# Designed miniproteins, single chains, continued (2), part 74

Each design is a single chain, and the fold is of that chain. pLDDT is the mean over its residues in the fold that is shown.

## One batch from the design tools (miniprotein)

Design m6550
Fold by ESMFold2-Fast:
Structure m6550 (fold): chain A 85 residues (1-85)
Amino acid sequence: DIVKEVIELVKKAVEAVKTMAEKEGGEKEKALKEFEKNLKKIYELTKKLSDEEIEEVYKETEEITKEAQPYLEKLQKEYEELAAK
């Protein structure tokens, strides 16, 4: 069940994003590596999915990705501040 596996990987990626936004130092670095690893697996598996199956993944993960939005915005602001220096 590739659809179910992709949904679980999205959940893990969201948890890594939350950790990256809330933690510092080694925990933040570990979360970044986990995020990259999960993102790579998502891309590899989604290439095997139909457009309809990809839409199902988006619908099933909509609430979780919505919950990630404030953490993503915090990380974006941190990166913009770093780039401005």
Scores: mean pLDDT 80

Design m6551
Fold by ESMFold2-Fast:
Structure m6551 (fold): chain A 60 residues (1-60)
Amino acid sequence: MDEKIKEIAKRISKLTGLDEETLYKFLKEASKEELLKLADIMSNVDKEVAEKLKELAKEK
């Protein structure tokens, strides 16, 4: 479970320059609504990471 969140954090970190650890903590605490909003934003930049965010939201 943690490995999937880590992979998403790493991909977003590469795209945005944000700290990977900070993104991991955010994704772990994020609500379903917050994850879906982030997925929508990311869909225009990286469709694969957007799909992973939608899957993570479904698990919450």
Scores: mean pLDDT 80

Design m6552
Fold by ESMFold2-Fast:
Structure m6552 (fold): chain A 97 residues (1-97)
Amino acid sequence: DEEEMYVAIERFGELLLRAAELVRQGAPVADIQSELRRAAEVVKDALEKLKNPGLEGRVLLIFHGGLNELAEFIRQHADPATAAELEAFIDELRREI
């Protein structure tokens, strides 16, 4: 169901943008991680519902791309210690999906 794929992409995209805004604001790491965890849950839910390898692959490709863009944003806007912690968390999320 291509419509269900697009809804999932919109939802996790909004959560990744919220995470980026929290990074810009210097919010606590735990708050940023919470938005990222919510984005990963949206992806997991979509994968369970889609049951189509092509659509599942597209969701995963777009999600990993979004995480790559966010990681770059974090490197540019966060202090090195915070950036290292958030990048480690992003890598953990990639392994869980």
Scores: mean pLDDT 89

Design m6553
Fold by ESMFold2-Fast:
Structure m6553 (fold): chain A 110 residues (1-110)
Amino acid sequence: SNAEREKAIKEIKKIIEELFKIIEPYLSKEEAEKLKQLFEEIIKAAELEDPKQGLEEATKLLEELSEYFQDVLEKAWEEGKVSAEEVKKAADAINEAIIKIYNILKDLAS
């Protein structure tokens, strides 16, 4: 229903905002802007009238986001900008957010 979709979108936005607060200190301005754009595209996918199409599009975007963030963390670690503990914390946070967003969208598509 539209009410269930609106509730899901609000929950996804909150997950993204909380995740961004954790990861933002490790990002350049260009990296932060690209991640923000990917998050906005995920929200747009969640807003599609067909929940199954929304899930398919969001899944591709979540995979792209995961790959991009892995590259960002690997670069930050190689440049000595982050500790191993910070890498683990950021990786755990992004993985948890991706799983939560996927499950919300999967439930909408069911």
Scores: mean pLDDT 85

Design m6554
Fold by ESMFold2-Fast:
Structure m6554 (fold): chain A 70 residues (1-70)
Amino acid sequence: MQELVEEAQKILEEMSEIGKEIVRLDKEIQSNKNDPERKKALEEQRAKKIEELQELNKRYQEVMEEIRKA
């Protein structure tokens, strides 16, 4: 049980860090509004971070379900 709680906390911490990276990329995209190639590269990086966040959220939900069933 404690291990599942620790895993859930670790996932939330990782999600928080990725969220900060996404916010940073959003600012970078706005700053590079006049550079289409740079903007596209930053948008691709942002999309990858969104995908990572979705995978972590799925894992978080699985861990929370295991905690509820115990």
Scores: mean pLDDT 83

Design m6555
Fold by ESMFold2-Fast:
Structure m6555 (fold): chain A 66 residues (1-66)
Amino acid sequence: MKKLLVVYAETEELAREKALELAKEHPEAEVYPVPGASREEAEKVAKELGEKFGVEPVIVEARPAA
């Protein structure tokens, strides 16, 4: 089953780094970064992409490592 991972973060760099990590761990999944977005904005993008591609979206928040 093809997965769609929607990654959101406060900064473009953080979203990009997390998206690259997820793409390496899940090569079968489509990873879509949403930089500078809130969770609500990411949920809207995930819903639209999920409906368009007929896949179940998973929303991931990127946070800096502790």
Scores: mean pLDDT 76

Design m6556
Fold by ESMFold2-Fast:
Structure m6556 (fold): chain A 68 residues (1-68)
Amino acid sequence: LLEKAEELGRQAEEARREGREKEAEELALKARGYYALYLLKQGVKPNVPEEKKEEMEKKIKELIEKAK
């Protein structure tokens, strides 16, 4: 997740430099999402139900959406 977030961040920067603004924004958003999921996983205790993890992931993605 962290490595994926960093890779997407680099791709977003490259796309921005090449003038692909929409792709850069999409890649940056995805990078933020993966980074948020990484943080969630670090704080998640064992035995967390899959449905609960999905709910928490949704809340984090909503927070990222509001940040824009």
Scores: mean pLDDT 67

Design m6557
Fold by ESMFold2-Fast:
Structure m6557 (fold): chain A 71 residues (1-71)
Amino acid sequence: TQQVHDAVIQASEKGGEAGLASSPSSNTRMTTYFDTTIESLRQLAKENPEIRDQLLGVADSVERIRKRIGW
């Protein structure tokens, strides 16, 4: 749904901002990006119970991707 899409974009933008503010190191920036994005998705899931399961599913998918690429 549009709500899930918007929430994912919002979480990703917060992750990007946190990543850029963390360090000039690419590894630290990417780790901060993924950690903040996953945390933001979980926070948005708490705030939006109607799409909670969908957002938690996206957060789990992002966590799996992060672990696979080593970030």
Scores: mean pLDDT 79

Design m6558
Fold by ESMFold2-Fast:
Structure m6558 (fold): chain A 56 residues (1-56)
Amino acid sequence: SVKDFAIEMAKEAFEKGLKTEVELKSIANFVYTLTGDEEGKKIFVETYKELVEKAK
């Protein structure tokens, strides 16, 4: 599903240590382009934020 794909992309970005706004925006836009769904982009961003906060 779009939701599962967005969550997976967020986990991969976090595991690879991607942290620049440019890198994260690029992946978020890729999720939108591939899914055609703004909800997927939002899920990616929110999941990435949760992973960062949980790691503190």
Scores: mean pLDDT 78

Design m6559
Fold by ESMFold2-Fast:
Structure m6559 (fold): chain A 94 residues (1-94)
Amino acid sequence: MMDKLSEEFQRLFTEVLELLEKLLDEETFKEIKEAIANRDLEKLKEILLKAGIPEETVENIVKALELRLEPTIENLEKAIELLEKAIELLKKML
């Protein structure tokens, strides 16, 4: 169960990154990848908001990543739901 939820989270998070790459310039996307690699969720939030991503979308992405830091079945299920919502919101911006 946990492994399947982790795989689903990773699949959805990859889709979020692909959508952000399409919406944002190369330098901003590089900064986002660096913030994620450093687990700096506050910096990630700052970059996304400055780039013009709506607050609701940013909160969904950041909260999903925060829940992934303490991976329980409940947290992964909630994180997956938040990523699905973020994907829907990002697609509306295209």
Scores: mean pLDDT 85

Design m6560
Fold by ESMFold2-Fast:
Structure m6560 (fold): chain A 90 residues (1-90)
Amino acid sequence: MIGSETLTATLGGGGSVVTLGPFDLKGQKEAVAFVSPAGIVLGFTAGEEVEAERDGIKVVIHKDGSVTITNNDPNNPPQKVTVTVLYEEP
C-alpha cells in the first residue's frame, strides 16, 4: 500500500526560505516527494540529502527528513507551497 504525508506552508517572495517536516516515512527507506506549485518530483532515500530546483524554487530534502524550500526568483510572489511525500509499505 502507498502511504503519504502532506505539509503546507507559505513561502515568501524572492529570497525567502521555509522548512517543513521532518516527514515520517514509517520506517521505509525509499520515498518520493512532490512539491507544488513548482512541480518538482524527487526520489530520495532516508538518511540521504537530495536537492532539485525548478523555476527559481529550490528544494532540499535533508538527512533528517526535513524539507527546505527556497525562492530564488525575485519575480515569484509569496505562494502556498505543498510537499507530499509518498512511500511504499512492504
Scores: mean pLDDT 80

Design m6561
Fold by ESMFold2-Fast:
Structure m6561 (fold): chain A 65 residues (1-65)
Amino acid sequence: GAEPSAEQVARQSELNREVNEILKMAEEGAPEEEIKKKIDELAKKFGLSEQAKNDLYIGIKEQAK
């Protein structure tokens, strides 16, 4: 099957936690530059593609409205 391993689940949970922290920063009115910086750090940490990084930025910006 394609079920995630315990390590993959833990990694996904960590990623989700950090994404939620960035989203909360955006909802609290953090500057766009600070949000982008956090997304860049996240992308480097989790090996995200440029497309995934851009999708995260758009998603966070839209949800923070």
Scores: mean pLDDT 78

Design m6562
Fold by ESMFold2-Fast:
Structure m6562 (fold): chain A 68 residues (1-68)
Amino acid sequence: MTREEILEEARRELDELGVPEEDKETILRSLQHVLDYLESRGVSPERQREILRSALRDLVLDVESRRA
């Protein structure tokens, strides 16, 4: 799994959540920074994907709780 594939998956998840395009670009930029850090620590691409998936899930729950 490549870094580009991880970011594309994250973009798709944000699209499914209805996040505005401007906010998606900001979030993806932040995620790139997180991925750079994880890569520098020798974290596998598979584990990087798992970490980002968990972080996005937590963000979704926070956003949904604030919208209702």
Scores: mean pLDDT 75

Design m6563
Fold by ESMFold2-Fast:
Structure m6563 (fold): chain A 55 residues (1-55)
Amino acid sequence: SEDEVLAAIEELEREEVLRYILGEAPPLSRDEFLARVAERVGVSPEEVRRLIDSL
C-alpha cells in the first residue's frame, strides 16, 4: 500500500544516513534505492516511482 511504501522509504533513508555518518559504503544509487524500497514492500520499482511522482 501507499503507507507501506512511504514507511519503507523513511526506514531506508534513515539507514542510508546512519551508514553515511558511520563512514560505511557509498550511498545507494537512485535505481538501487527504488529497488530496495520495492523489495521491502513487495511491489515493482516502477510502482514506487509512480507513487513518489504523485507527491
Scores: mean pLDDT 75

Design m6564
Fold by ESMFold2-Fast:
Structure m6564 (fold): chain A 73 residues (1-73)
Amino acid sequence: SELAAQAADAVAEASTNPKVKKAATELSEAARNGASEEELEPLSERLVEEIGKSPKEEQERVLRAVEELGRRL
């Protein structure tokens, strides 16, 4: 859950799309509040959909942020 929250925070900070930021923030808050993997699944799905609707440059920015987080962990 902590890793999911950190990944969601990284996405929210990297994205310039308000819809992606909102979806990522909701996922991060749910993960920090101890939501189960089953409860996080629909929030994660929504975040992925919003990222998929963004321009490729925005998608690359989000991917880079998550990769950078992974390298530091």
Scores: mean pLDDT 81

Design m6565
Fold by ESMFold2-Fast:
Structure m6565 (fold): chain A 66 residues (1-66)
Amino acid sequence: AVWPATPTSIDLLADRLHRRFGVPKSDAKEVLRKAAIGNKIYSSTAGRELHKRFGVDPQEVSRVLD
């Protein structure tokens, strides 16, 4: 899945990650902003970066972001 890297999309995705994994919403937002490529958030790229930061399963992150 691909999301626009807007404040609204980032807030929505960070809320999903917070609810699923218990990661701090503010930290999830920061990781999602860093994972953005060409004003887009790719679930695969975000999953890899969230795995590095929080140790969450990147495959499970991809499911949450889809």
Scores: mean pLDDT 81

Design m6566
Fold by ESMFold2-Fast:
Structure m6566 (fold): chain A 87 residues (1-87)
Amino acid sequence: SMLDQIRDAIRNGDDDRAIALVDATTDVADILAAGRLAVRFGRDDVAVHATRKLLAMGHFDAARAVVDYARRVGRDDVAARLERLLA
């Protein structure tokens, strides 16, 4: 699936590939999962990109869910970066 390819790119640290795969999908659940995975694996640029895409698509609730996840797992620096996108 597209999400499996995004997971593999994130796990392998291939930010460019992960971003390209996020750009290729319009599935909100897959983009949200990608954002959370990127936060968990320390791929901050992928997390920012996924959150921006959710906002561009009008899914403010899903974008907030990425921010909330980052705070919950103690990634305060990335949470602050993502919150600035929501302002």
Scores: mean pLDDT 90

Design m6567
Fold by ESMFold2-Fast:
Structure m6567 (fold): chain A 70 residues (1-70)
Amino acid sequence: SLRELLDELSKDYPFTEEAIEVLEEAARKRKLTEGQLRQIIEEAAGLAKKRGRPVVEAEDVRLVLDALFE
């Protein structure tokens, strides 16, 4: 499940509930594969870390989605 994948990949960088909601909506709407979800989670966490944020925010997820699909 998406929550299990987040628990695996975001252990050191937690996602806000808003970020999880954005990711869940995108996964459902775009029918994302596990590989695509893994990539988005890793890139969003990397972006948050690079920006010095303690958590992955909805904005970080949206930026990664825009980069991959726009």
Scores: mean pLDDT 80

Design m6568
Fold by ESMFold2-Fast:
Structure m6568 (fold): chain A 75 residues (1-75)
Amino acid sequence: SMEEKRKKVTDGIVKAAEEGDGAGVAAALHEAVKLGIQLDERAVEAAKKAIETAEKEGDTGTAKLIRRELEKAGA
């Protein structure tokens, strides 16, 4: 169902963000965009925190990828 897909994507984004895996956050966001899954607030906030973490670590490429995928997702 769409609810199950949305939960799985949200949980994936949150987990990757908590683990400091910015590339994993970007990949999960890309999958959400590809599948037309609307992000919930928890997923959006986790992705924003992942951007901040990537920028603090000097990983501007990963931060840019996450921002791009969030914008494509309408967030």
Scores: mean pLDDT 84

Design m6569
Fold by ESMFold2-Fast:
Structure m6569 (fold): chain A 86 residues (1-86)
Amino acid sequence: SLLDEIRAALAAGDREKALQAALEYTRKVFEEHGLDPEAAVEAARPILERIVDTALAQPKTPLNLDIAVALVEIAISVTVISLKNA
């Protein structure tokens, strides 16, 4: 899954792959809900970059990686709520 790809990329220290997987997951979630995937990707990009960069600065423990993936999911959910109310 894309969430597993995000976790694996973070564990490997691969910022570009982690960010790309997170943005693809954002696009997929929005497409599945009939929302504009391009608007979603651009709205989510800054927060996803912060989450990825924060995660990469932390020790790569299972708990830290699980928290980072959970934060990606929360960020996407917040983006859905934000764009739905725009």
Scores: mean pLDDT 85

Design m6570
Fold by ESMFold2-Fast:
Order: C-alpha cells, then sequence, then structure tokens
Structure m6570 (fold): chain A 72 residues (1-72)
C-alpha cells in the first residue's frame, strides 16, 4: 500500500497569556498543533484529527496550528 505523505499548507500562530484559554479549530484530519511556553519554549506536538482543541495556558504560551494536505 502506498505511503501517505503530508505537506504543510498553512501555519497559524496563537498566543495565550498566563491564565488565558484559547480554542483552536482544526480544519483537516492531518492538522497538528504545537504548544510551547514562550519562556524557554519546548514545543509539544499533537495530532488534532479535525477536532476543536482547548488550551488553558499555565504560563505565556505560543500555539502553532499546521494545516496539512495529503500528497500522493
Amino acid sequence: RDVVNYEVVKTTTFEAKKGETVEIKAKNDNDRIYVAEKRGARPESYPVKKETVTVKARDDTEIKLEENKVVL
């Protein structure tokens, strides 16, 4: 069976301050979210599966949504 590859079509960045809640709506099943605290940022990557993700910031946080399309 063929290997499915993805290419990044669009990246959207959201910023949340400590104590803020940010709601991110995924547009495609293969979209990913990267979450990093602004100070000493270590990004964590999550598959979104075309769902709404709610992020409650415990510190100043940067969230990046990558919209991906399937490339055959």
Scores: mean pLDDT 68

Design m6571
Fold by ESMFold2-Fast:
Structure m6571 (fold): chain A 82 residues (1-82)
Amino acid sequence: MKEELLKEADELMAQGSEAVKQKNYEQAEKLFLEAAEKYEQAGETNWAAGVYNELGLFYEYQLRNYDKALEAYQKALELKQK
């Protein structure tokens, strides 16, 4: 159900944000990726693009993983062009 997917995605985003505050970056990455997947499954491409943009910033600033940051930003742009 679309409403359930959106609720799950929102909860995963909140949990991911909390993991970042705890400096649990591996868990935060998993939670944000799961949230993006739920938004995509719900057909909310604009919300999914937003999550991939946040993942790009997360990879760039918290993990210093520029290859992953670029991949996430490219995914966000791809979804936004729909």
Scores: mean pLDDT 83

Design m6572
Fold by ESMFold2-Fast:
Structure m6572 (fold): chain A 82 residues (1-82)
Amino acid sequence: SAEEERIRRTALELIELSKTNPQLRGTLLGAIEQLRKDPEATREGFLASKEDNPELQEERELILRALEYLAENEELLAQLLA
């Protein structure tokens, strides 16, 4: 679906950006670790952090879905760790 393609594309873009940005890489790895340890609490915490701008809120939710995708995909996670 278009949503699944958007999530996958966002996940790949985050990996690519992390290769030239060590701070972003660390942030992404920390978020993925939290999602793997407690996916429900992490999701609830992210969704509780409200954004007043609807477009930014949609981007935040897309990033969460991309992080969840990375947490479940061992091959892509290995690329982040390399």
Scores: mean pLDDT 77

Design m6573
Fold by ESMFold2-Fast:
Structure m6573 (fold): chain A 80 residues (1-80)
Amino acid sequence: ALTAEELKELGNELFEKGDYLGAESAYFVAAKLDPSNHELAANSLNAHGEYLRNLGRYDEALERYQQALEIAQSAGDTKA
């Protein structure tokens, strides 16, 4: 079985290749294996945002990016 770190690496590779749905799936499974790594959940949302952006769904993409940012900021903030 792939580890969360291996799935994150796969997600990064797929994201760089423009396979945003593949990247989302890899990050999502990684986040399920390592739920303490909030970056993985944020990366999954960011990948979905890029998918929506490529479909011309800019408002929906922006909402996904904002959700990703909120997760990342909450993980780094004492207010989370």
Scores: mean pLDDT 82

Design m6574
Fold by ESMFold2-Fast:
Structure m6574 (fold): chain A 86 residues (1-86)
Amino acid sequence: SDEELERERRRVRRRVHIMAVKELIELGYDLETIIKIARGEGREELLEKVRERYGESAAESFGYVLDELSKLSEETLKRLFEEALK
């Protein structure tokens, strides 16, 4: 059903978001900074750092993921952070 497909889509999206937050944690960012980045603060500086370390393709991919994270509530970002620590 369309509802079941939508549920699967949401699970896949959640996994992508968790992996993105995990990568930010591995880069040394704490929860407070990750929330600020998701809201657009220091976004250009982060993408420049990613480009310098991992290349243009990685920076472009990270930009898309940051756009997705920007749509999430602070509550959801906190939950993703806790899940990424596991």
Scores: mean pLDDT 80

Design m6575
Fold by ESMFold2-Fast:
Structure m6575 (fold): chain A 70 residues (1-70)
Amino acid sequence: LAKEVSEKFGVPLDVAEEIVRNNGVLTENLIRTAARSQGLRPGTKGYEDMVERVRRAAEEIRRRLEELGL
């Protein structure tokens, strides 16, 4: 699950794995970790694009976990 979502949305695998461990719950720390891993600075388009990708990844993880009855 985490690897598939990481590849699909272009988010770091470790961040996708933490979202799975948190049952799809996203934290500000995870968003910042994803952006910093790629050298993205707050206030840039790249940072905002990463925030959107991480949010989409969390939504997909929640949907998949719900489908699995978890």
Scores: mean pLDDT 78

Design m6576
Fold by ESMFold2-Fast:
Structure m6576 (fold): chain A 55 residues (1-55)
Amino acid sequence: MKEKLKEAGLEADRAGVRALLETGDAELGRQAGHEKAREQAKALGASVEELAKAS
């Protein structure tokens, strides 16, 4: 479980960076990363806070 949460956290980070590079907007990048983290946490049956602790 912990390894999956860590991988999910890294994927959320990558999504945020990608959005930042595409839009040039740090807030949109942060929102994209948070959205991905929320999606990944739901898929694993965990909270975004648990995902953040694991990564």
Scores: mean pLDDT 75

Design m6577
Fold by ESMFold2-Fast:
Structure m6577 (fold): chain A 72 residues (1-72)
Amino acid sequence: SSAEHVITGARLALRHASTPEAAGRATRSVAENAGLSHAADQVGDLVAQGLRDGRPDAALAQVTALARQSAP
């Protein structure tokens, strides 16, 4: 599903991205490609902020909730 693609993309970005900004851009791109363009900025911002705050698990939970709510 579109939501599962975004959740997987966010998880990988949070684990492997070199910077918060790179993680945010990667998650945004996954959301756009999954058809959730309307949520792309918000999921990208959540991921970037989660890394800046040192709270990647909390960020992933928020992205999961938003992606599932935003999917048709």
Scores: mean pLDDT 85

Design m6578
Fold by ESMFold2-Fast:
Structure m6578 (fold): chain A 62 residues (1-62)
Amino acid sequence: DKLLEKAKELVEKYKGDLVTIDHLLMRLPGVGKEEAYKIIEKLKEEGLIPKDHKMTFPLMVG
């Protein structure tokens, strides 16, 4: 999955800034809210982000 690969790269680059990671995931071409949630769940499954992390979608939409 190309999107998951890009998401892992973002996690490695921006460790400790989950808000930035969430926003960058939403800016990937063809990624909607549902796709971003699926990517986040995969990252949680692999232990790359906290299992109780919640998406910051509501903070992006002004």
Scores: mean pLDDT 65

Design m6579
Fold by ESMFold2-Fast:
Structure m6579 (fold): chain A 103 residues (1-103)
Amino acid sequence: MTYGEVRLTARGAQAGDARVLVTNPSGPTARVTITVHGPEATEVREVVVEPGEVAEATVPLRPGDVLTVRAEAEGEPHTLQVVVLDAATGEVLAGAKLVLKPV
Protein backbone atom coordinates (compact mmCIF):
# COMPACT_ATOMS: atom_id res chain seq x y z
CA MET A 1 0.00 0.00 0.00
CA THR A 2 1.12 3.56 -0.81
CA TYR A 3 -0.23 6.77 0.67
CA GLY A 4 0.08 10.51 0.12
CA GLU A 5 -1.51 13.76 1.31
CA VAL A 6 -1.22 17.43 0.30
CA ARG A 7 -2.86 20.55 1.70
CA LEU A 8 -3.74 23.37 -0.68
CA THR A 9 -4.99 26.90 -0.08
CA ALA A 10 -6.80 28.39 -3.07
CA ARG A 11 -5.33 31.74 -4.16
CA GLY A 12 -7.62 34.39 -5.66
CA ALA A 13 -10.68 32.18 -5.09
CA GLN A 14 -14.11 33.78 -5.13
CA ALA A 15 -16.94 32.07 -3.24
CA GLY A 16 -18.29 29.40 -5.61
CA ASP A 17 -17.45 26.04 -7.13
CA ALA A 18 -13.97 24.72 -7.81
CA ARG A 19 -12.99 21.81 -10.05
CA VAL A 20 -10.33 19.51 -8.58
CA LEU A 21 -8.48 17.51 -11.23
CA VAL A 22 -6.33 14.55 -10.17
CA THR A 23 -4.07 13.16 -12.89
CA ASN A 24 -2.47 9.71 -12.66
CA PRO A 25 0.15 9.69 -15.46
CA SER A 26 1.18 6.02 -15.17
CA GLY A 27 0.82 4.76 -11.58
CA PRO A 28 -1.49 2.11 -10.13
CA THR A 29 -5.19 2.96 -9.60
CA ALA A 30 -5.51 5.38 -6.66
CA ARG A 31 -8.44 6.14 -4.36
CA VAL A 32 -8.54 9.88 -3.71
CA THR A 33 -10.36 11.73 -0.92
CA ILE A 34 -10.79 15.49 -1.34
CA THR A 35 -11.74 17.37 1.83
CA VAL A 36 -12.63 21.08 1.97
CA HIS A 37 -12.14 22.60 5.44
CA GLY A 38 -14.40 25.66 5.65
CA PRO A 39 -15.30 27.63 8.79
CA GLU A 40 -18.95 26.43 8.68
CA ALA A 41 -18.74 22.94 7.15
CA THR A 42 -16.45 20.16 5.93
CA GLU A 43 -17.18 18.76 2.45
CA VAL A 44 -15.81 15.38 1.30
CA ARG A 45 -15.56 13.96 -2.24
CA GLU A 46 -14.14 10.59 -3.26
CA VAL A 47 -12.83 9.74 -6.73
CA VAL A 48 -10.87 6.88 -8.28
CA VAL A 49 -8.12 7.69 -10.78
CA GLU A 50 -6.98 4.91 -13.10
CA PRO A 51 -3.55 4.66 -14.82
CA GLY A 52 -3.21 7.32 -17.54
CA GLU A 53 -6.50 9.00 -16.54
CA VAL A 54 -7.76 12.23 -14.95
CA ALA A 55 -10.43 12.17 -12.24
CA GLU A 56 -12.51 15.27 -11.42
CA ALA A 57 -14.57 16.46 -8.46
CA THR A 58 -16.49 19.70 -7.94
CA VAL A 59 -16.32 21.22 -4.46
CA PRO A 60 -17.66 24.45 -2.94
CA LEU A 61 -14.75 26.78 -2.17
CA ARG A 62 -14.49 30.12 -0.36
CA PRO A 63 -11.45 32.41 0.04
CA GLY A 64 -9.25 31.01 2.82
CA ASP A 65 -10.63 27.46 2.64
CA VAL A 66 -8.07 24.66 2.87
CA LEU A 67 -8.29 21.59 0.64
CA THR A 68 -6.75 18.31 1.78
CA VAL A 69 -6.18 15.82 -1.06
CA ARG A 70 -5.37 12.33 0.20
CA ALA A 71 -4.70 9.25 -1.89
CA GLU A 72 -3.99 5.57 -1.36
CA ALA A 73 -3.05 2.86 -3.84
CA GLU A 74 -1.96 -0.76 -3.96
CA GLY A 75 1.42 -1.39 -5.57
CA GLU A 76 4.47 0.72 -6.34
CA PRO A 77 5.16 4.34 -5.27
CA HIS A 78 4.05 6.97 -7.77
CA THR A 79 3.07 10.63 -8.10
CA LEU A 80 -0.33 12.15 -8.85
CA GLN A 81 -0.82 15.73 -10.09
CA VAL A 82 -3.48 17.90 -8.43
CA VAL A 83 -4.87 21.08 -10.02
CA VAL A 84 -7.66 23.23 -8.58
CA LEU A 85 -9.57 25.40 -11.08
CA ASP A 86 -12.24 28.02 -10.62
CA ALA A 87 -15.33 26.36 -12.16
CA ALA A 88 -16.66 29.62 -13.67
CA THR A 89 -13.42 31.07 -15.12
CA GLY A 90 -11.05 28.07 -15.46
CA GLU A 91 -8.39 30.06 -13.54
CA VAL A 92 -5.78 27.92 -11.74
CA LEU A 93 -6.27 28.48 -8.01
CA ALA A 94 -3.78 25.90 -6.69
CA GLY A 95 -1.67 22.93 -7.75
CA ALA A 96 0.64 20.32 -6.24
CA LYS A 97 2.38 17.00 -6.79
CA LEU A 98 0.92 14.30 -4.56
CA VAL A 99 3.65 11.73 -3.85
CA LEU A 100 2.43 8.28 -2.78
CA LYS A 101 5.00 6.53 -0.55
CA PRO A 102 5.01 3.06 1.05
CA VAL A 103 3.24 2.77 4.43
Scores: mean pLDDT 80

Design m6580
Fold by ESMFold2-Fast:
Parts: sequence; C-alpha cells; structure tokens
Structure m6580 (fold): chain A 96 residues (1-96)
Amino acid sequence: GGELWKRAEEAIDVVSKETGDTELAEKLRKALRNAVLAIAFGFYELAQKYLDEARKLLDELSERAKDNPTAQAAVDELRKILDELEEAAKFTHKAL
C-alpha cells in the first residue's frame, strides 16, 4: 500500500472535516485514486487527465479553506502530493 496514498487520504479527511465540503473532498479522492492507478499501470495521458481534474478540485477546496489555517495546511500537503504524482507520471511517459 502506498505511503503517498495514505498521506493523501489523511489530508483529504482533514480538508473535508475542516471545511464541511464532503462532496468536493470525495471528488478529489476519486480523481487522485484514478491518477495513482493510471500511473501504476503506465497510462500517462489518463494520469494527466485525472491530475488536472484533481488540481481544479483542490483549487476549489483551497478557496473554501482560505479562512481556516488547518484546512489550508492540508491543501498545501495535497498540492505537494499532486506535484509528486506529476513527477511519477513523467517517469511513466519516459519509460514507454
């Protein structure tokens, strides 16, 4: 099981709890899970699509979290995770 995915789940749970926006948090969770799966199977274009969707959802959550430092810290962690996943997707593309 991925340590990166555990970090993502924990950060998403914090954002969901702190903002109360469970719908956006669940959409982000699904987009990230799909991106991780696409990277694991070498589907570069599909991974980029889900990473782009996750960034848009995270930007919406960031706006909702703007007055909550705990939620913003979790959003910042999720941005770092997205950057790490984009790196991994680029390695997948180069390997093909």
Scores: mean pLDDT 84

Design m6581
Fold by ESMFold2-Fast:
Structure m6581 (fold): chain A 75 residues (1-75)
Amino acid sequence: AREQELAALQQALAQNQALLPQNPVAATAAQYRNQGQMARIQGDDDTRAQYDEQLAQHHEEVDERKRLEELEKLG
């Protein structure tokens, strides 16, 4: 049910906060995904769309950073 989904998402967010210093890229992606799901359950379509967009932007930035790091190793 909705309450169980929200509780699971809140627990996942807390776990991701604890892991953020160890794996910031994965924790940030999981945070945006979970926040978007919470907004969806709450019927906040604007906030859901915002987090979905931030997640997509985060994936693009991670991919670009990896490309730049590879180029730096070559130069």
Scores: mean pLDDT 76

Design m6582
Fold by ESMFold2-Fast:
Structure m6582 (fold): chain A 85 residues (1-85)
Amino acid sequence: VQPLIDQIQQIIDRFEQLKKQAEQLGDTQLSQEIGTFIDNLRNMLNLIRRLNENGHTDTATYYGRTVIDLSEERLKQFQERLEKL
């Protein structure tokens, strides 16, 4: 599960960078949307850690993979919105 946790942390770092770029471009709405998504990812990461600590490793792995897939798609969508500014 640690490789999935590490990957989600790297994705969060990428979203933090996009949020900063949106702020620099003056798109406060996009920055806020990215910030909300980051908060949701941090909450999901904590859930994955708790599931793994409680022996639910298969469930933690499933949620970790799902979160990564959804996050990569969302990252692409936010990048496309920034490029149109």
Scores: mean pLDDT 84

Design m6583
Fold by ESMFold2-Fast:
Structure m6583 (fold): chain A 74 residues (1-74)
Amino acid sequence: MAEIDALIATLPPEAQPRARALIDEVLASTDLAEQVRLLAELRDLIYEVLPEAEAEAIFGQIAQLLAAELAARR
């Protein structure tokens, strides 16, 4: 989780608690539809607080790390 924590730290301080909460909810969920919904909320949050190019890069990295972590837990 150190890489995900480092990516969250690049967000504005006011967005960091919500981003972390959404990531924790994704990792706690066993339902694919719930995970997709939470990832969409995370994407929307990141795109609201960062410029588009940075939002795309940061969200893409977080999504890949979350997918790998979820696969490792199954």
Scores: mean pLDDT 81

Design m6584
Fold by ESMFold2-Fast:
Structure m6584 (fold): chain A 81 residues (1-81)
Amino acid sequence: PPLSAEEEKKLEELVKKVSELVGKGDEKATETLKNDLKQLKEEGKDNPEVVSLAQKALDALEAGDSESLARYALEALKKYS
């Protein structure tokens, strides 16, 4: 079933907070998120849109684009749910 509006808002706030930490140069947050996105790509491998969005989030992370990282990570998680 799709996420409730309250669950979606909580997920958006969580993704924003993690992306802000990564943007501030928090190395531990960056490594944790990188591993989480790689895991999401593996677990969601049967859904090409989830794989594509998770890869775009990883690319944004490598480029230092925290805004695109937050956007693609949130969309990947919403599609995986």
Scores: mean pLDDT 78

Design m6585
Fold by ESMFold2-Fast:
Structure m6585 (fold): chain A 62 residues (1-62)
Amino acid sequence: MTPEELGTRPISREEFDEAVDEGVRALIDAVARTYAQLHGDPEAAEAFRERALKILEEERKK
């Protein structure tokens, strides 16, 4: 870690949690899209996406 590379402002806990949530949702969407392309099964990809988002939402409640 080089201190001179860290000119970036520190992020708050709330900003960090928001960024993580956005990143996880984007990753779920990207994985579902890739799966649909590789397997030619958009219905299975959509089912995966729905299930993953539901799990994420349940985890957020804890």
Scores: mean pLDDT 72

Design m6586
Fold by ESMFold2-Fast:
Structure m6586 (fold): chain A 70 residues (1-70)
Amino acid sequence: SEELKAFLEEIDRRIAELDREIAALRERLADPSLSEEEKRRIQLEIQFLEGMRALLEGVKGFLEKVLKKK
């Protein structure tokens, strides 16, 4: 359905946004001036965002299976 396709496009946009944010945080981890506490905070933020990305990928996979069964 067109509604399901629109949902998949929205999920793809959200994943792309998360990928850009994760990339920016990983670039920041390359800064040698960061304290160990700042590095840990950034690493935890990356882990959280990667977790959200994995959930969105799971939802996308489920929706794609539903689309193929129609």
Scores: mean pLDDT 86

